# Designed miniproteins, single chains, continued (5), part 92

Each design is a single chain, and the fold is of that chain. pLDDT is the mean over its residues in the fold that is shown.

## One batch from the design tools (miniprotein)

Design m19193
Fold by ESMFold2-Fast:
Formats: sequence, structure tokens, C-alpha cells
Structure m19193 (fold): chain A 91 residues (1-91)
Amino acid sequence: SSAEKKEEEELKKKLEEIQKEAEKEAKEEGDEETIKIVEELEKEGKLEAKKAVLGAYYAAKKEGRELSKEEREEIVKKALKEDEELKKLKA
């Protein structure tokens, strides 16, 4: 239905806005480690891993905590593994 499609489009828009806001916030706060990882993932074309890191950063900030180096590394590894599995399913 048109209503279901609109809800899916709105959710996608919200996720994209969250990612943009998280990247802006990391830059404004001077979180150089998060910025460095995000830029490196973008340069490598690992866009799903970039989105995962930004989403986790947003969630951590909303909870009033910092995203640790260990958490960032685990999130990247998980996102890369999930992307690889999805590519196998689409092949």
C-alpha cells in the first residue's frame, strides 16, 4: 500500500539524517578517532560499515556515553561481515 511505502521512505530518510547529524556532531566535538574511521571507511567504499559506526556513535551520545575504540572496532568487523554475507545472498 502507499501508506506502507511512505513509512519505509520516512524511516530511510530518518536513518540518513541520523547519520549526517552523527558525522557533524563528531566533527564539532573533535572526536578525531570517529572522524578518522568514518573517512577511512568512505575512502575504501565500505559505506555500510560507515553507516554502522555513525549509528552507534549517535546511539552512544544519546545515552550520554562515549563510543570506545573497542566498540568501534567490533562494529566495523560486524558490519563488514554482514555486508559480505548479504553480497553472497544477492549473487
Scores: mean pLDDT 76

Design m19194
Fold by ESMFold2-Fast:
Formats: C-alpha cells, structure tokens, sequence
Structure m19194 (fold): chain A 71 residues (1-71)
C-alpha cells in the first residue's frame, strides 16, 4: 500500500515533467514504467495488464490532445 502510493507519487512527478517538456513518447515511457513497477508490487493476470496498457495509451493520447488544444 505505502510502496504503491510512493510509486504513484514519483510517477506523478515524472509524468508532469514529461508533459511540461511536451514529449508524448516520454509520457508513454513513464506510464509504461509505472505499469511494470505496479505489476511487480501487485501482480495481475496478463489480460488485466494488457487492458491497463491499452487504457494508458488512450489516456496519454487524450492528455496530449488536451494540452495541445489549450495552447
């Protein structure tokens, strides 16, 4: 629990920095690292991991689009 919260806090900081730098590739990389570390802390079936990965891609696409629209 505590370890997962710390991981999420660190990734939140890295994600914000990647968004500020405007790199969609870096954002996706950071989110992929979170997924891998979370899988290590809270193992889930491959099906769930694949669904999470797809959702991360969708969220990153939406976030990137929103940032571009607000510029």
Amino acid sequence: SSALRELQRRLRERTLKALEEGSKEELLRVLEELLEERQRLQPAPEEVVEEARAKIEEIAEEAYKAIEEKK
Scores: mean pLDDT 70

Design m19195
Fold by ESMFold2-Fast:
Structure m19195 (fold): chain A 103 residues (1-103)
Amino acid sequence: MELLEKHKKELTELYESKNEPETGKAAILILEGVANSVKDEEEEKQKEFLSHVSNLIKAIVNEDEEEALKEAGKILKIEGKEVTDENKKDLINIFKLALEEIK
């Protein structure tokens, strides 16, 4: 998927710029796992989901809380989950833990 390779490159460059290349590798594994989890969905849904997951990871690494909450809300909506501030924060914390544990 061309979009997957684009997001992988952008995340790799972002984490290298932060001197966190190992967290960058974790982010790539998360993104590849997400791409695999939606491989049987419609192409537009795959692209939308992948883009919002990539944007959430970017917001987390940039410490942009407002953007992280926005992207988490979009992910919850695509998944058909209730879009509440608590569910957004829970999703952000899940990604933060995944990025930490894969190191």
Scores: mean pLDDT 81

Design m19196
Fold by ESMFold2-Fast:
Parts: C-alpha cells; structure tokens; sequence
Structure m19196 (fold): chain A 68 residues (1-68)
C-alpha cells in the first residue's frame, strides 16, 4: 500500500493538481488524533472550497490507481 509520503508525491507530480488541492489533501493525511479529526470535520462542513479541493485531490489519486 502507498504511504502518506508516496500519496503526496503522486499528487504533487500531477500537473492538474493545484497548490490548494495539494494543501487540502496534506491536511487530511496529517490527521493523527481525535481533535484533528473534529477540526477536519468542522472545516469540511463550513468550507465549500476545502470540500471541492479535497474531492478533486482524491479523484486525481483514484485516476492514478485506475491507470496503474
């Protein structure tokens, strides 16, 4: 399975990925405790731009897995 570092490297290497999408995905991968999960959930509820960037980042990674 790909590590956190490998997933971030794949996203950063994709020319379609924006800095905002990379930052959103890095924030999600950085969640290691319950307080960080609560903060992420609150941000996903309150910030449509963060939701859109997160969804786009995941879509790009899924496309990489489908191709490989």
Amino acid sequence: MLSREELLALLKADPRATPQEVAAFEAILGVTDAAQMDALEARLRADPGFREASARAVKLLIEHFRAQ
Scores: mean pLDDT 78

Design m19197
Fold by ESMFold2-Fast:
Structure m19197 (fold): chain A 85 residues (1-85)
Amino acid sequence: TVPATAGSLVIEDIKNVSPTTVEITYTGAMKEFKVYVNGKEVPVKLYGDGKKGIGTVSGLEPGAELEIVATDPSGKNVLTLKHTT
């Protein structure tokens, strides 16, 4: 569930913007941001305005299970979130 935190990093929202595309809204700095779809790592496009950003995952099947793994700048705090398209 969102919001979820790892140190100063916050995942604010995970939104199905279409049946095949998910946008992940975050605030704070990060060291690592990975997305797995049905257990397989997929590319994520990250963009931000210096205070917050959006990670976009596209080309998904409806009902795909996403696992989001994000790490704060220290590398000590990790969050894991699951989301279904």
Scores: mean pLDDT 81

Design m19198
Fold by ESMFold2-Fast:
Structure m19198 (fold): chain A 107 residues (1-107)
Amino acid sequence: EKQKKIDEELIKLIDETIERELPRHQAEVDAARQRAEKENRTTIFDVAEALRAIGYRLEAEKLIDKIPNKNVKEYLKKRLEDASTLPEYRALLEAAQKVVEKIKEIE
């Protein structure tokens, strides 16, 4: 019961973090892409965006692997598998960071 409540609170924290941060990161990427289009540098921008996306994905995966709560870890892994864009990977990394921080506060 106590563990189930903690898992539910952590999953809610993940969802709230993604809902808050994803639109912000998407807006930043959209603004940066518009600047790249005006400068005729879209190809370089697309390559840089793809490399940053891989970086955030790998950092998120590494952090998720450190989460001891099986249900929370599996939830984040599924969200990571469903993600495909730089803003999505960045929001997931931030959610994983908040989960790790909260677990340290509870333990």
Scores: mean pLDDT 85

Design m19199
Fold by ESMFold2-Fast:
Structure m19199 (fold): chain A 107 residues (1-107)
Amino acid sequence: MLSPVGVILLLLTRLYEAGKISRKDIEEIAKELGLDPTHVLAAIDFLLSTSDYDEQIKSLQSEIDELLSLKTLEEIIEHLKKFMEELAESSPEFREEVERLKKKYEK
């Protein structure tokens, strides 16, 4: 199973590949999610270079399709925040990871 941060990275990678978001949009989304924009961009560049996650992407297709239907960056950020909160509620370990990342980047 992918880490919950890995799931978010796959969603962002597919939005970027589809031309829905730019690298600047990814940096803004990463900051809003409490993630390091440099690490997120590097991870997306890696994921674009590989097909190893095709099955995981297929399992996320409904979320990808919903995100692709959104018209503004603000709506995409809000949707991803809600999705992360849902993942955090399903796993205490994920909640700890998200909280740790937020604290690390909220200098």
Scores: mean pLDDT 74

Design m19200
Fold by ESMFold2-Fast:
Structure m19200 (fold): chain A 87 residues (1-87)
Amino acid sequence: EEEQQLKEQADVVIVDEKTQSTLYLRFLTNENGQRLLEILFEDKDGTVKQLVVEATPEAVREAGKDLGLSEETTEKVIAALEEHLAA
């Protein structure tokens, strides 16, 4: 139920076709003006992992390692982040 709400609030959805995993990304700003990225990772079996990281390429790469993401999927997350920051 919490996972469904996070999915509905996602700014960007990325699918890894090789693993059938889905990433739901939401861009946030905290009270201190710090830009954050909320990542909801769902595997093909519906197992969900949620984490919040700083909205930087470095933090995304570390999160990608923690979640077991492919390099290709990690680069897609970084591209989505850069597009959001440019808008």
Scores: mean pLDDT 77

Design m19201
Fold by ESMFold2-Fast:
Structure m19201 (fold): chain A 92 residues (1-92)
Amino acid sequence: MELAEQVLREFAALRERAEEVIAELEEAIADPSASETQKELARIVIEGLRLAEVRPLREAVAALLRRLAELAASLGKEELAALYREAAEILE
């Protein structure tokens, strides 16, 4: 429950600097030394920020948390994936 509210607050702050944050994340994706996990995290955050421009903030953060849950599950972090899924459901 606290995770959902914390992510919502932090993402609201990132949204205020969305263009700057997206530019930094796009540079991270273009970096050949970055891991696939780092690049996927950057893509997930960019998608969330772009969604927040056209959808309510809660919906954008819920979508972000679902994508983070999928990434966590793919890395074998099932407890973390479950936590992100629960947080996403609270925001809907």
Scores: mean pLDDT 81

Design m19202
Fold by ESMFold2-Fast:
Structure m19202 (fold): chain A 94 residues (1-94)
Amino acid sequence: SIAAQLQLAERDLAEIEEEIKELEEKVKNGEDLSGVKERAQRLLGSVENMLKTLDEALAQSTDPALQARIRALQARLEELKKRLEEIIEEAEKK
């Protein structure tokens, strides 16, 4: 079901958010940035794949409640995408 797909997406998103926080802390603290760019690029790919899956789920759904839930997840993923792009830019400067 779409609801089951959204539950899995919410769990995956939470894990991605935690890894992004770890990468942001490494950048802020000037820690060893070896692999930070590569990790951020992998997470960016995951976020882009999740956005594609949610676009497909939105196209298949006629339930306003599910559509609202999908749009909320899309908004969160777009913010994570911006944060990852900032991490990549900062890692390239150092």
Scores: mean pLDDT 84

Design m19203
Fold by ESMFold2-Fast:
Structure m19203 (fold): chain A 71 residues (1-71)
Amino acid sequence: MSLIFDEEEVQALEAKFAEMPDKITLDEALEIYREIAREFRPDLSDEQLDAEVEKLKEKAKMLNLPDVFTL
C-alpha cells in the first residue's frame, strides 16, 4: 500500500497547524493533510490522494478520535 505520510509532509502539516485556530475538526485536519500531500506529491492523481486520505480517516475512526480537538 502506498502511504503519503513521510517526515517532510508531517513537518509541513505541523507548520499549517501552527497557523490554525486553537480548535480544529478532524475533517479539517484531513483536508489540510491532503493539501500538503498534493504540494509534495504533485504527480499523484487526485484519486490517489483521496484514497490515502480515506485510509487515514478510517484509521482515525478506529482510534476513536474526537470530531474536534485543541491544538
Scores: mean pLDDT 66

Design m19204
Fold by ESMFold2-Fast:
Structure m19204 (fold): chain A 72 residues (1-72)
Amino acid sequence: SKEVEILKKIKELAEKSIDEAFRYGEKARKEGSADIGKKTALVLRVGSEADTEGKALGKEKMIKLTEKLAEE
């Protein structure tokens, strides 16, 4: 599934840089279908909220969420 690949890539990027993960996710959301874009948008939203809680915690939360959504 294209959606699974997008979420997996976001997870890998988030391990190194949450900013890079956001940029990739935004591109994928714009290029993807509406259904694919909804999950990507949710991940980006959660990651953005986690950024206010702290970068390290934000990365871990975003990574766990992408893993859960990618299993679908």
Scores: mean pLDDT 68

Design m19205
Fold by ESMFold2-Fast:
Structure m19205 (fold): chain A 94 residues (1-94)
Amino acid sequence: MEKLEKLRKAVEAFVEEVIKYEKELLEAGEIVDPEELNKKRQEILEKKAKEILKVELEEFVKLLEENPEIVEEIEEKYKEELLELRKKRQELKA
């Protein structure tokens, strides 16, 4: 139970930090490069794995694969924010 709560907190913190990063780029009028965004997401993921779970990135990824329901629940919670960011990114590219 406590391990799953920490995993949920790590995933939530990851999603929130990615959303914040993308919002800052959009507010600055910068085009979000998919490769650079992926690199930043990986960096944030590794940071949250070490800070919250005290594990390496490989173990964090394994925990996410073993607990897909946690990822789905967090994605659903942030669904509207993620959709709005995706829409704004498409508008900047078009």
Scores: mean pLDDT 76

Design m19206
Fold by ESMFold2-Fast:
Structure m19206 (fold): chain A 74 residues (1-74)
Amino acid sequence: RYSRQQLEVEMTIGVFEVYAATLKLFGKESPEEVIEKLRALANKTIEENRNDWSPEDIAALEKAVNELIADIER
């Protein structure tokens, strides 16, 4: 089912992708520090949206962030 909430989740994932790419290309942080920053931001975003987003929406963001972390660890 199409939902405005699903679009908000997709936009949020896009913001995380841009943030991760920026840290990889321009940041001076170690890969470990980048991973810690991504996990901290993801945990905060999940907690702030836990009452508004479905479990499936939360899982989609968690999956996207985990894929970004895996890319950094490569």
Scores: mean pLDDT 76

Design m19207
Fold by ESMFold2-Fast:
Structure m19207 (fold): chain A 89 residues (1-89)
Amino acid sequence: GPVVHDEKTVETKHGKYTVKVETLPDGRTEVVLEDEDGKAVGSVGIDDLKPGSVATLGLVSVETGAVVEVTVLVGETGEDNKILSVKAV
């Protein structure tokens, strides 16, 4: 299964969501938006981002249309990625 590096929960007008940075079994890294039941409802790949950089990403729930802005510190090894902030838009 995926390896979770960091996780933050955010409250929106559409309910609670959890943002995770995960490495998949094939070594690819994603930022995933999950609903209150732990169901993945949106994701963005971050493998093309520069190691050591800070990136701000928009995630959208396919269920509710809720928009969550996530700021991530990109790690070099795929295990040192960190969520710096999560904001409901």
Scores: mean pLDDT 82

Design m19208
Fold by ESMFold2-Fast:
Structure m19208 (fold): chain A 83 residues (1-83)
Amino acid sequence: MKEEIEKLEKLYEEYKDSDPLVAHAAKLAIEIFKLTDDKAIIDEAVELVERTIELHKKGDIVSAIGLILRLIGILEDLRLKKK
């Protein structure tokens, strides 16, 4: 988990000025990682960030936004469980 968080922090720093959507996706995944140790949820969050980067590079902004909304949904579900 520490290694995955460090990779996402590097992605956030790399993309924060050039690609705000990618930076936002990385930040959401970092927040998810702070709330859960569930590998299945962690792996899904990483996959969503990687797919957001791929779609952004292809110019598919609408699909990239859809993946960010999925990350938000995961984060909100985790927040509701951690009262």
Scores: mean pLDDT 78

Design m19209
Fold by ESMFold2-Fast:
Structure m19209 (fold): chain A 98 residues (1-98)
Amino acid sequence: MTPEEKRSKALAAVGIDNIEAGTERALQLREDPEEVRRIAEAMALLVRSTIKTTNLESAKEVAEAGLAQGERLAKDPSAKEAAERFIRVVEEALAEAE
């Protein structure tokens, strides 16, 4: 594994940890739809940024984690719209990764 690959994996791991923490925060605040939306928007920016700054292998790992957390958030009816928007951003960001 090259130094570049090691850096990409480290950045992906930090990104995934932050996406998981953001999802937990959104679920704790699900009675506030506006706050859930803001957290989901922040997570979407983080996912897009992380995917753009990593290699394709690490980008796929971030996207898989993002989709899993988005699906988890979508199980709550009050967060479903925010979660579906987040999932679309993850899919778009992965499709743009080259």
Scores: mean pLDDT 84

Design m19210
Fold by ESMFold2-Fast:
Structure m19210 (fold): chain A 98 residues (1-98)
Amino acid sequence: NSAAVKEYIYKEFPAVTLERVGDGYRIAATFNSAEEVVAARRAGARVGLVVETGADSSKVLLLDNSEVLTAAGVAAPATKLSAFDIAVAELEEAVRRV
C-alpha cells in the first residue's frame, strides 16, 4: 500500500547503528545528522530508522534492504531523520566526488 511506503520514506525517525548479538540485533549508537549516517554506512555500519519504540526493544527499518526487524534496546533522544533525507545526503556526497 502506497500510504505505508510514504509513511516510512518521508516521516522522521531516530537513526541508529545496529550490532549483532547472536542471531539478533541491538541498538549500538544514535546519529545527529544525515551526514553522520552517510559516513557510518560508508564505513560498513548497519544503519536503520527506529519506526516503533517499546519498553526495552525497538522496530527498526533497515536502510540497506528496507526490512523491518526487532532490535534490543531503545534509541537515546536524538535528531530525527527520514529515509528520504539520508538518500539525498548520499546523493549529494556522490555528486561532490565528481
Scores: mean pLDDT 77

Design m19211
Fold by ESMFold2-Fast:
Structure m19211 (fold): chain A 65 residues (1-65)
Amino acid sequence: PSKKGVYELDTKVTGASLQGLVKAQAGIEVPEGSNEEIVEQLNKDPRVEKAEKIDENHFRVVLKT
């Protein structure tokens, strides 16, 4: 069961793979960069309420809608 508006990304790779998953699944375009930069950019998107890095392979994104 997933909470409505919560999107969790699980990957063993960073950069292009995370960028592709976020774009394909959440419709959010993210620039290439470190995990920290990706989280910072997601938090600036008006469609994102909160984005956080759990660990090197896990991110949690909460959408406003």
Scores: mean pLDDT 58

Design m19212
Fold by ESMFold2-Fast:
Structure m19212 (fold): chain A 95 residues (1-95)
Amino acid sequence: SQTILEKDLEKFKKDAAKILGEENAENVVAVFKALFLPSASKSDKRFVMSELGVESLGELFNKLYKFSIAFSKRDPNDPVIQKFISVGKKLKEKR
């Protein structure tokens, strides 16, 4: 199951880089890895959830749904996409 997720994230990163550029796509993927990989630290997951302003699994799913809609518009300046980029950048800077 995790091998499938990692492959999906690599495919997503390649597609996202076409819209956002490589660095911004890597920042978004860092957020998804912190949230969903079993090997991710619990502190990284808590940090990402706090920065996204989500306190529950339901709130997280709603935020991911909004990201999906924003990403479908292929607009790199969408506020939801920019928020995920910003969170990923902050996550990397704290490591």
Scores: mean pLDDT 84

Design m19213
Fold by ESMFold2-Fast:
Formats: structure tokens, sequence, C-alpha cells
Structure m19213 (fold): chain A 84 residues (1-84)
């Protein structure tokens, strides 16, 4: 369930980026940080017409159902265009 919960939150984050919904992007990142699933320093959110871009290094933490911790790092998240 914890892995599924994390996957759901990351899925929701990606959808928010595709929809250029900066409020939801911030909300989902804050939820993930509160749950210990991400660690980030200075996050730069750039909002344009139909896209959101996240700049800055983000460390992602995931847990298996058995509680094993897995770590991944993303330098920058890619700009996601909103469907027309």
Amino acid sequence: DRGREEERLFGELNVAMQNADVEKVKQKLAELEARGRVRYGDLKLTVGDGFVEIGGPITFFSETPDGERVEGVSENMVREPRPA
C-alpha cells in the first residue's frame, strides 16, 4: 500500500504538471515531502501557457511493502505540455 500510495501521488503530480496546475503541483510536492518521499532544496516552478516546469534537484525516496528504502535523484523535471 505504501508503494501504491507513493505511485498515486507521483501520478497526481504528473497530471497536475500536464494541466499547468501550479497549485496542485505545490500541494503534491508538499504531501510527498511531508511523507518523507521527496527531499528538495530551492525549487523553481515556472508556469507558462499550458505547461509547468520544475527546476532544481529533487531526491525521491520510495519504500517497498516490506519497508525497504529506495532512493532516486532527478536534476530537473521536464516541461509537460498541456493537451489542447
Scores: mean pLDDT 64

Design m19214
Fold by ESMFold2-Fast:
Structure m19214 (fold): chain A 97 residues (1-97)
Amino acid sequence: SRREEVTRVMRELALRILREHGLDTARVEAAESVEEITEALIEALREAGFPEEWLEEVREAARLIEESEEAREQALAQLRTEEVHEEALKNNESIVG
């Protein structure tokens, strides 16, 4: 069950990062393992021109999420906060537009 939880958290984080940067999500959506998700995210970011130093930090963050329950809980909390923020922004655009 922990591997399924880690895979779900990693997929949601990777999808959020890609969507925020306007990048293609298809490879991450098709990925079934933490390794495949991490590789798909890093390659998309590399193709978008992100520096290798930042990509190494992404790899380290992925490793911490896989190994640490506390890091996974923190990541899930961030995802929930981002969903509320996105919904608020969409509502604000609907009121202003």
Scores: mean pLDDT 71

Design m19215
Fold by ESMFold2-Fast:
Structure m19215 (fold): chain A 67 residues (1-67)
Amino acid sequence: SLKDFLRGLGEKFKESGRTTLSREELEEVIKKYPAPEKVKNALLKAVDEGGGEISISEALKAIHEAL
């Protein structure tokens, strides 16, 4: 499930054509793909701290720190 979540997250970044995802786009990935609650919470916290946007490097950092 975490592997599928990471694939879905990466695909969403590619699909957006931007360097960041909005909180709404991140929530779509979280709803579609099962992930540990601590990973979901860490990502939502990171996007909120980023003013409603998260970069791929920030997302990977948040996931790594939650694991």
Scores: mean pLDDT 81

Design m19216
Fold by ESMFold2-Fast:
Parts: structure tokens; C-alpha cells; sequence
Structure m19216 (fold): chain A 66 residues (1-66)
């Protein structure tokens, strides 16, 4: 799906789940919604959730930023 492709492309740009976790930790106090999004991407990169499920969760977080 387009959502799964978005998630996989973001993981590819970050290079690794470890890089996503590091960036999430850096942003946890200044941008908690972005931090949560990065942790969801890391969960998908680690195989804990599907890319499709990760996209669904990210869409929910972006709705909360409005």
C-alpha cells in the first residue's frame, strides 16, 4: 500500500532502527509527537509491527498535531 511504502521509505532514509531511536530520544521533550512517530517507524524497522500498522498509527499522531 501507499502507507506501507511511506513507512519503508522513511526507514530507508534514516538508515537503521537505531538511528530512528536516537532521533526519537533527542526529540522526546521538544517534539513528543515527532518522537512518537520515529519510535513507531523504529518498531516497524525491527519487525515488531507491520509497515501498514505503523502508517495507521502515524496518521493518528498527525491528527493530534492539528
Amino acid sequence: SEGAQYVLEQIKRAGSAENLRKKADELKDTDPFKSQELNILADAAEGKISPEEAYSRIVGIKALEL
Scores: mean pLDDT 84

Design m19217
Fold by ESMFold2-Fast:
Structure m19217 (fold): chain A 68 residues (1-68)
Amino acid sequence: GREAAFRAAREALLAAGVDEETARNIARAVVDTLLGRLPPVVLDIALREMEALGVDGRAVVERVREAL
């Protein structure tokens, strides 16, 4: 569900050294875009943000899909 997916994404980002606020914002953007609550462009922005942070954004998205 949404809560499990959000937690999985946030924990992965925190483990990668991302700060709490940024991790929450990216996790919410990924989860809510995959649930169709946000436009697809938001996922593209989140993927670019993760790339800039040195995070494997595709792995985070796959983890979210698995937890949904």
Scores: mean pLDDT 87

Design m19218
Fold by ESMFold2-Fast:
Formats: sequence, C-alpha cells, structure tokens
Structure m19218 (fold): chain A 96 residues (1-96)
Amino acid sequence: DDEFREKVIKKVKEALKKAEELIKRLEELLKKKPNDERLKKLLEEVKEIKKELEEILKELEENKELPVVKLVGIELRVIGIELDLEKIEKELEEIE
C-alpha cells in the first residue's frame, strides 16, 4: 500500500524535525547551564532517538517492498518515539 507507506515516511520525517528542534533547544539551554546533568541526559536521549529515526527512514527509503506488517510495526515504533519526545518537551518546560 503506497499510500500507507507515504504516511509512515511522513510521520518519521515529522518526528525527525521535532527531535532536531528539541536538540537545538537543549543545546541553547546547555549554553546557559553547561553543568546541568539533567539537560545533558535529555540531549543524549534525543540524539539517540534522532539516530533511531534516521535508521528507520533509511530502511524505508532503501526497501520499497517492505510488507504492510513491517510498515505497521514501524508506525507503532514511531508513535512510541513521538510520546517519548512529548515527555522530553514537557520536562524541558519544567526546567525553563
């Protein structure tokens, strides 16, 4: 299903954009608080999430014949990542 594949790719790209925005925000906060261990930990967590999303996107782009079951699995994984990014964003609101 090409339409479903395109929707999954779009979700991955949107999650990547959010991860990149959070990395920039965390790096700006770390310039003001360079010894903040909580900010350092959050930055490393978002960087790992970004790496996972980049690996997912690469698999989707390199393998055009992925079965629908695997595409559903990727979508569920991306939804989990979106929830983790939302938790990190809320934790940043507590620090700011």
Scores: mean pLDDT 86

Design m19219
Fold by ESMFold2-Fast:
Structure m19219 (fold): chain A 88 residues (1-88)
Amino acid sequence: MEDEKIRLLAIEALEAIKNGDYKTAEEKIAELEKIIEENPENGVAWLYLGAVYAEMGNYEKAEEYFKKAAEVGTEGVKEAAEELLKEL
């Protein structure tokens, strides 16, 4: 799965949340969750899902997903996830 598609889905979800468009946010989150189901080793997808749930105020899911991103992601993804975990 292409990381650029994951990034765009996350940006669209975050923009929808900021605009109060939770229907679009839910649709984009569902697509990201499907990517995780198909490729659970994609740390970028876990990282962005964590960021989206943090924006929604669901810090418990954000923590879970950032921990997964740190576990399976590349060094850059791991560093980003560890930094975001400190902000929760």
Scores: mean pLDDT 82

Design m19220
Fold by ESMFold2-Fast:
Structure m19220 (fold): chain A 75 residues (1-75)
Amino acid sequence: MSEAEKAMEVQMELAKLARDLENALPSLSPEQQKKAQELINKARQAMIDLATGKISVEEAQKLLEELRKQAEELL
């Protein structure tokens, strides 16, 4: 796969993670909502940083993996 295809895939996965967390918010406790919102904000920031070239695709993939683990522990 090209570098651009990898970047697009990571962008889509970060967007999906943020959306899944947003959809879960009404079902979470206030403490879980705070944690979910923090993860949503981190995912959105990673998308911006990847789009602007502030982080590499490899760094974005590592952040995505970390955020996914935290989201699974929360949900």
Scores: mean pLDDT 85

Design m19221
Fold by ESMFold2-Fast:
Structure m19221 (fold): chain A 85 residues (1-85)
Amino acid sequence: ASEEEREELARELEELAERAAASDLPGAKGIATLARAAAEHVRAGDLEMAALQAYSAAELAEQAGDEELARRLREVAERLRRLAE
């Protein structure tokens, strides 16, 4: 993965974490924490761990009833998984 692509994915994860944290969703803090941790792992080059954390965040968002947030997190997770070695 390019450095630009990793930075874009990390920024998107941070944006999704902020949306989760600003929401009144059940488990919002957990979703935000996992998405932020995923962004940190993207920047560290740990794409496999980042994908796992983003998938976990997506699952929590889906369980909380935010299908749009879950879809966005899953899309990022799938991209990270494809980029992982």
Scores: mean pLDDT 86

Design m19222
Fold by ESMFold2-Fast:
Structure m19222 (fold): chain A 90 residues (1-90)
Amino acid sequence: SDFIKELVEEIKGLQEHIEELYDKLSPEELAELVEEYFDRLIEKARKQGKEDIAKLIEEAKEKIVELIKKNASKEELKKVFDELIAKIEE
């Protein structure tokens, strides 16, 4: 669907933005921005009646925030984004 394509593009853009900010912001500042951006994506999915997709995004948000707080590698963050995109494209 056009919505799924748009959502995947927004998630890919968010991943790129987070990777750019990873070395520039504190873990706390980065986690706050991640939560804000993901909350907007969750709201978009819910407005489209896609509750299952909203839950997938919410789970990915929790994982990414935890990884940032643990100072995990960009590679570990990428794996969570890749998994989220794969699940949404089903």
Scores: mean pLDDT 86

Design m19223
Fold by ESMFold2-Fast:
Structure m19223 (fold): chain A 84 residues (1-84)
Amino acid sequence: MEEAEKLYEEGIKKLDEAQKLVNADPSNPENVRKAKELADEAIKLFGKASELAKDDPEFVQRAANLSVAARLIKVAAETEYWLA
């Protein structure tokens, strides 16, 4: 579990950074690109954490919920870039 928890925490940090970039300057294409990259990295980290913690359904569900949040940030960033 220690390795899964570490990856989960790293994912949360990247998700927080992505959200800060979108909230600060959503119309800045560089911020949008960085937020998307951070969200993709968070999704990958949550996926790896879930694989390591397969025997803990509550942990897997928490990681899945954060992956959904990361995907929403990514979609919001992509939508702003495409419509701007």
Scores: mean pLDDT 78

Design m19224
Fold by ESMFold2-Fast:
Structure m19224 (fold): chain A 67 residues (1-67)
Amino acid sequence: MEEEKKENEKLDELIAEELRFLGITSVTDEQREKMKEAYKKAIKEGKLASDEAIQRVRETLERERAA
């Protein structure tokens, strides 16, 4: 479905921007998948692409970076 594909494209772009902002260059496929899942869950839980969703995902991303 185009709508689903468009959301995935936006998700990939958002993740790329966050990784660049955090200065993370060595990211494994597992880490990327976890970030993608976190974004999808935030959106699916009624948090359409919004500042709140981004902020919550950033917290998860920081935890993954620290771990």
Scores: mean pLDDT 64

Design m19225
Fold by ESMFold2-Fast:
Structure m19225 (fold): chain A 55 residues (1-55)
Amino acid sequence: MIISTRLTPDGKFEVEFEGEEMTEEEKEAFSKHLQDVADRTAPGGRAGARALAAA
């Protein structure tokens, strides 16, 4: 289970897990999912997409 999640100034999630039943693979998949969501919603995500369009 996720204990703590916060968004860093760089637009990345820091996630702390508690749940001895969770595998490392499950924790990694969850972290990647949260990072993907952060990239879509963080200001940096939009700015990155605009930079690609401007190139």
Scores: mean pLDDT 59

Design m19226
Fold by ESMFold2-Fast:
Structure m19226 (fold): chain A 109 residues (1-109)
Amino acid sequence: GVEKLRELGEKGIKAVEKGDTKSGIKLVQELGRAAIEAIRRGDLEAARAGVEQLTEIGETAAEKGDTETLQTALRQLVELLRAIPPEWRDLILLTIGHILRLIGLLEDL
C-alpha cells in the first residue's frame, strides 16, 4: 500500500542525504519493485506514491551529485512506465514528465 512506498521513499532520501549511495541504490530498487507490485495489483494510489518517491530520491541524488542513485531511480521510473496500464493516462503523463526532468538533472552532473 501507499504507506510502505512512502516509508521506503523516506528511507531512500535519508540514505542519499547522508551520502550512503549503497543503501540509496538498494532502497530505490526495493521501492521500484514495490511500485511494480502495486501496478500488478491495480493499486493506482500506491503506484503513484512509488513514482513520486522515486522522483524525490532522484532529485535528492542530483542535489548531492550521487549519479549512481539518480541513474538507478531513472531506470526504475522507466520500468514503471512500461508496466503502467494504458488506461492510467494521468499517471503515464506524470511519470514521463518526471523521467524527462531527472534526465535534465543527470545531464547537468
Scores: mean pLDDT 90

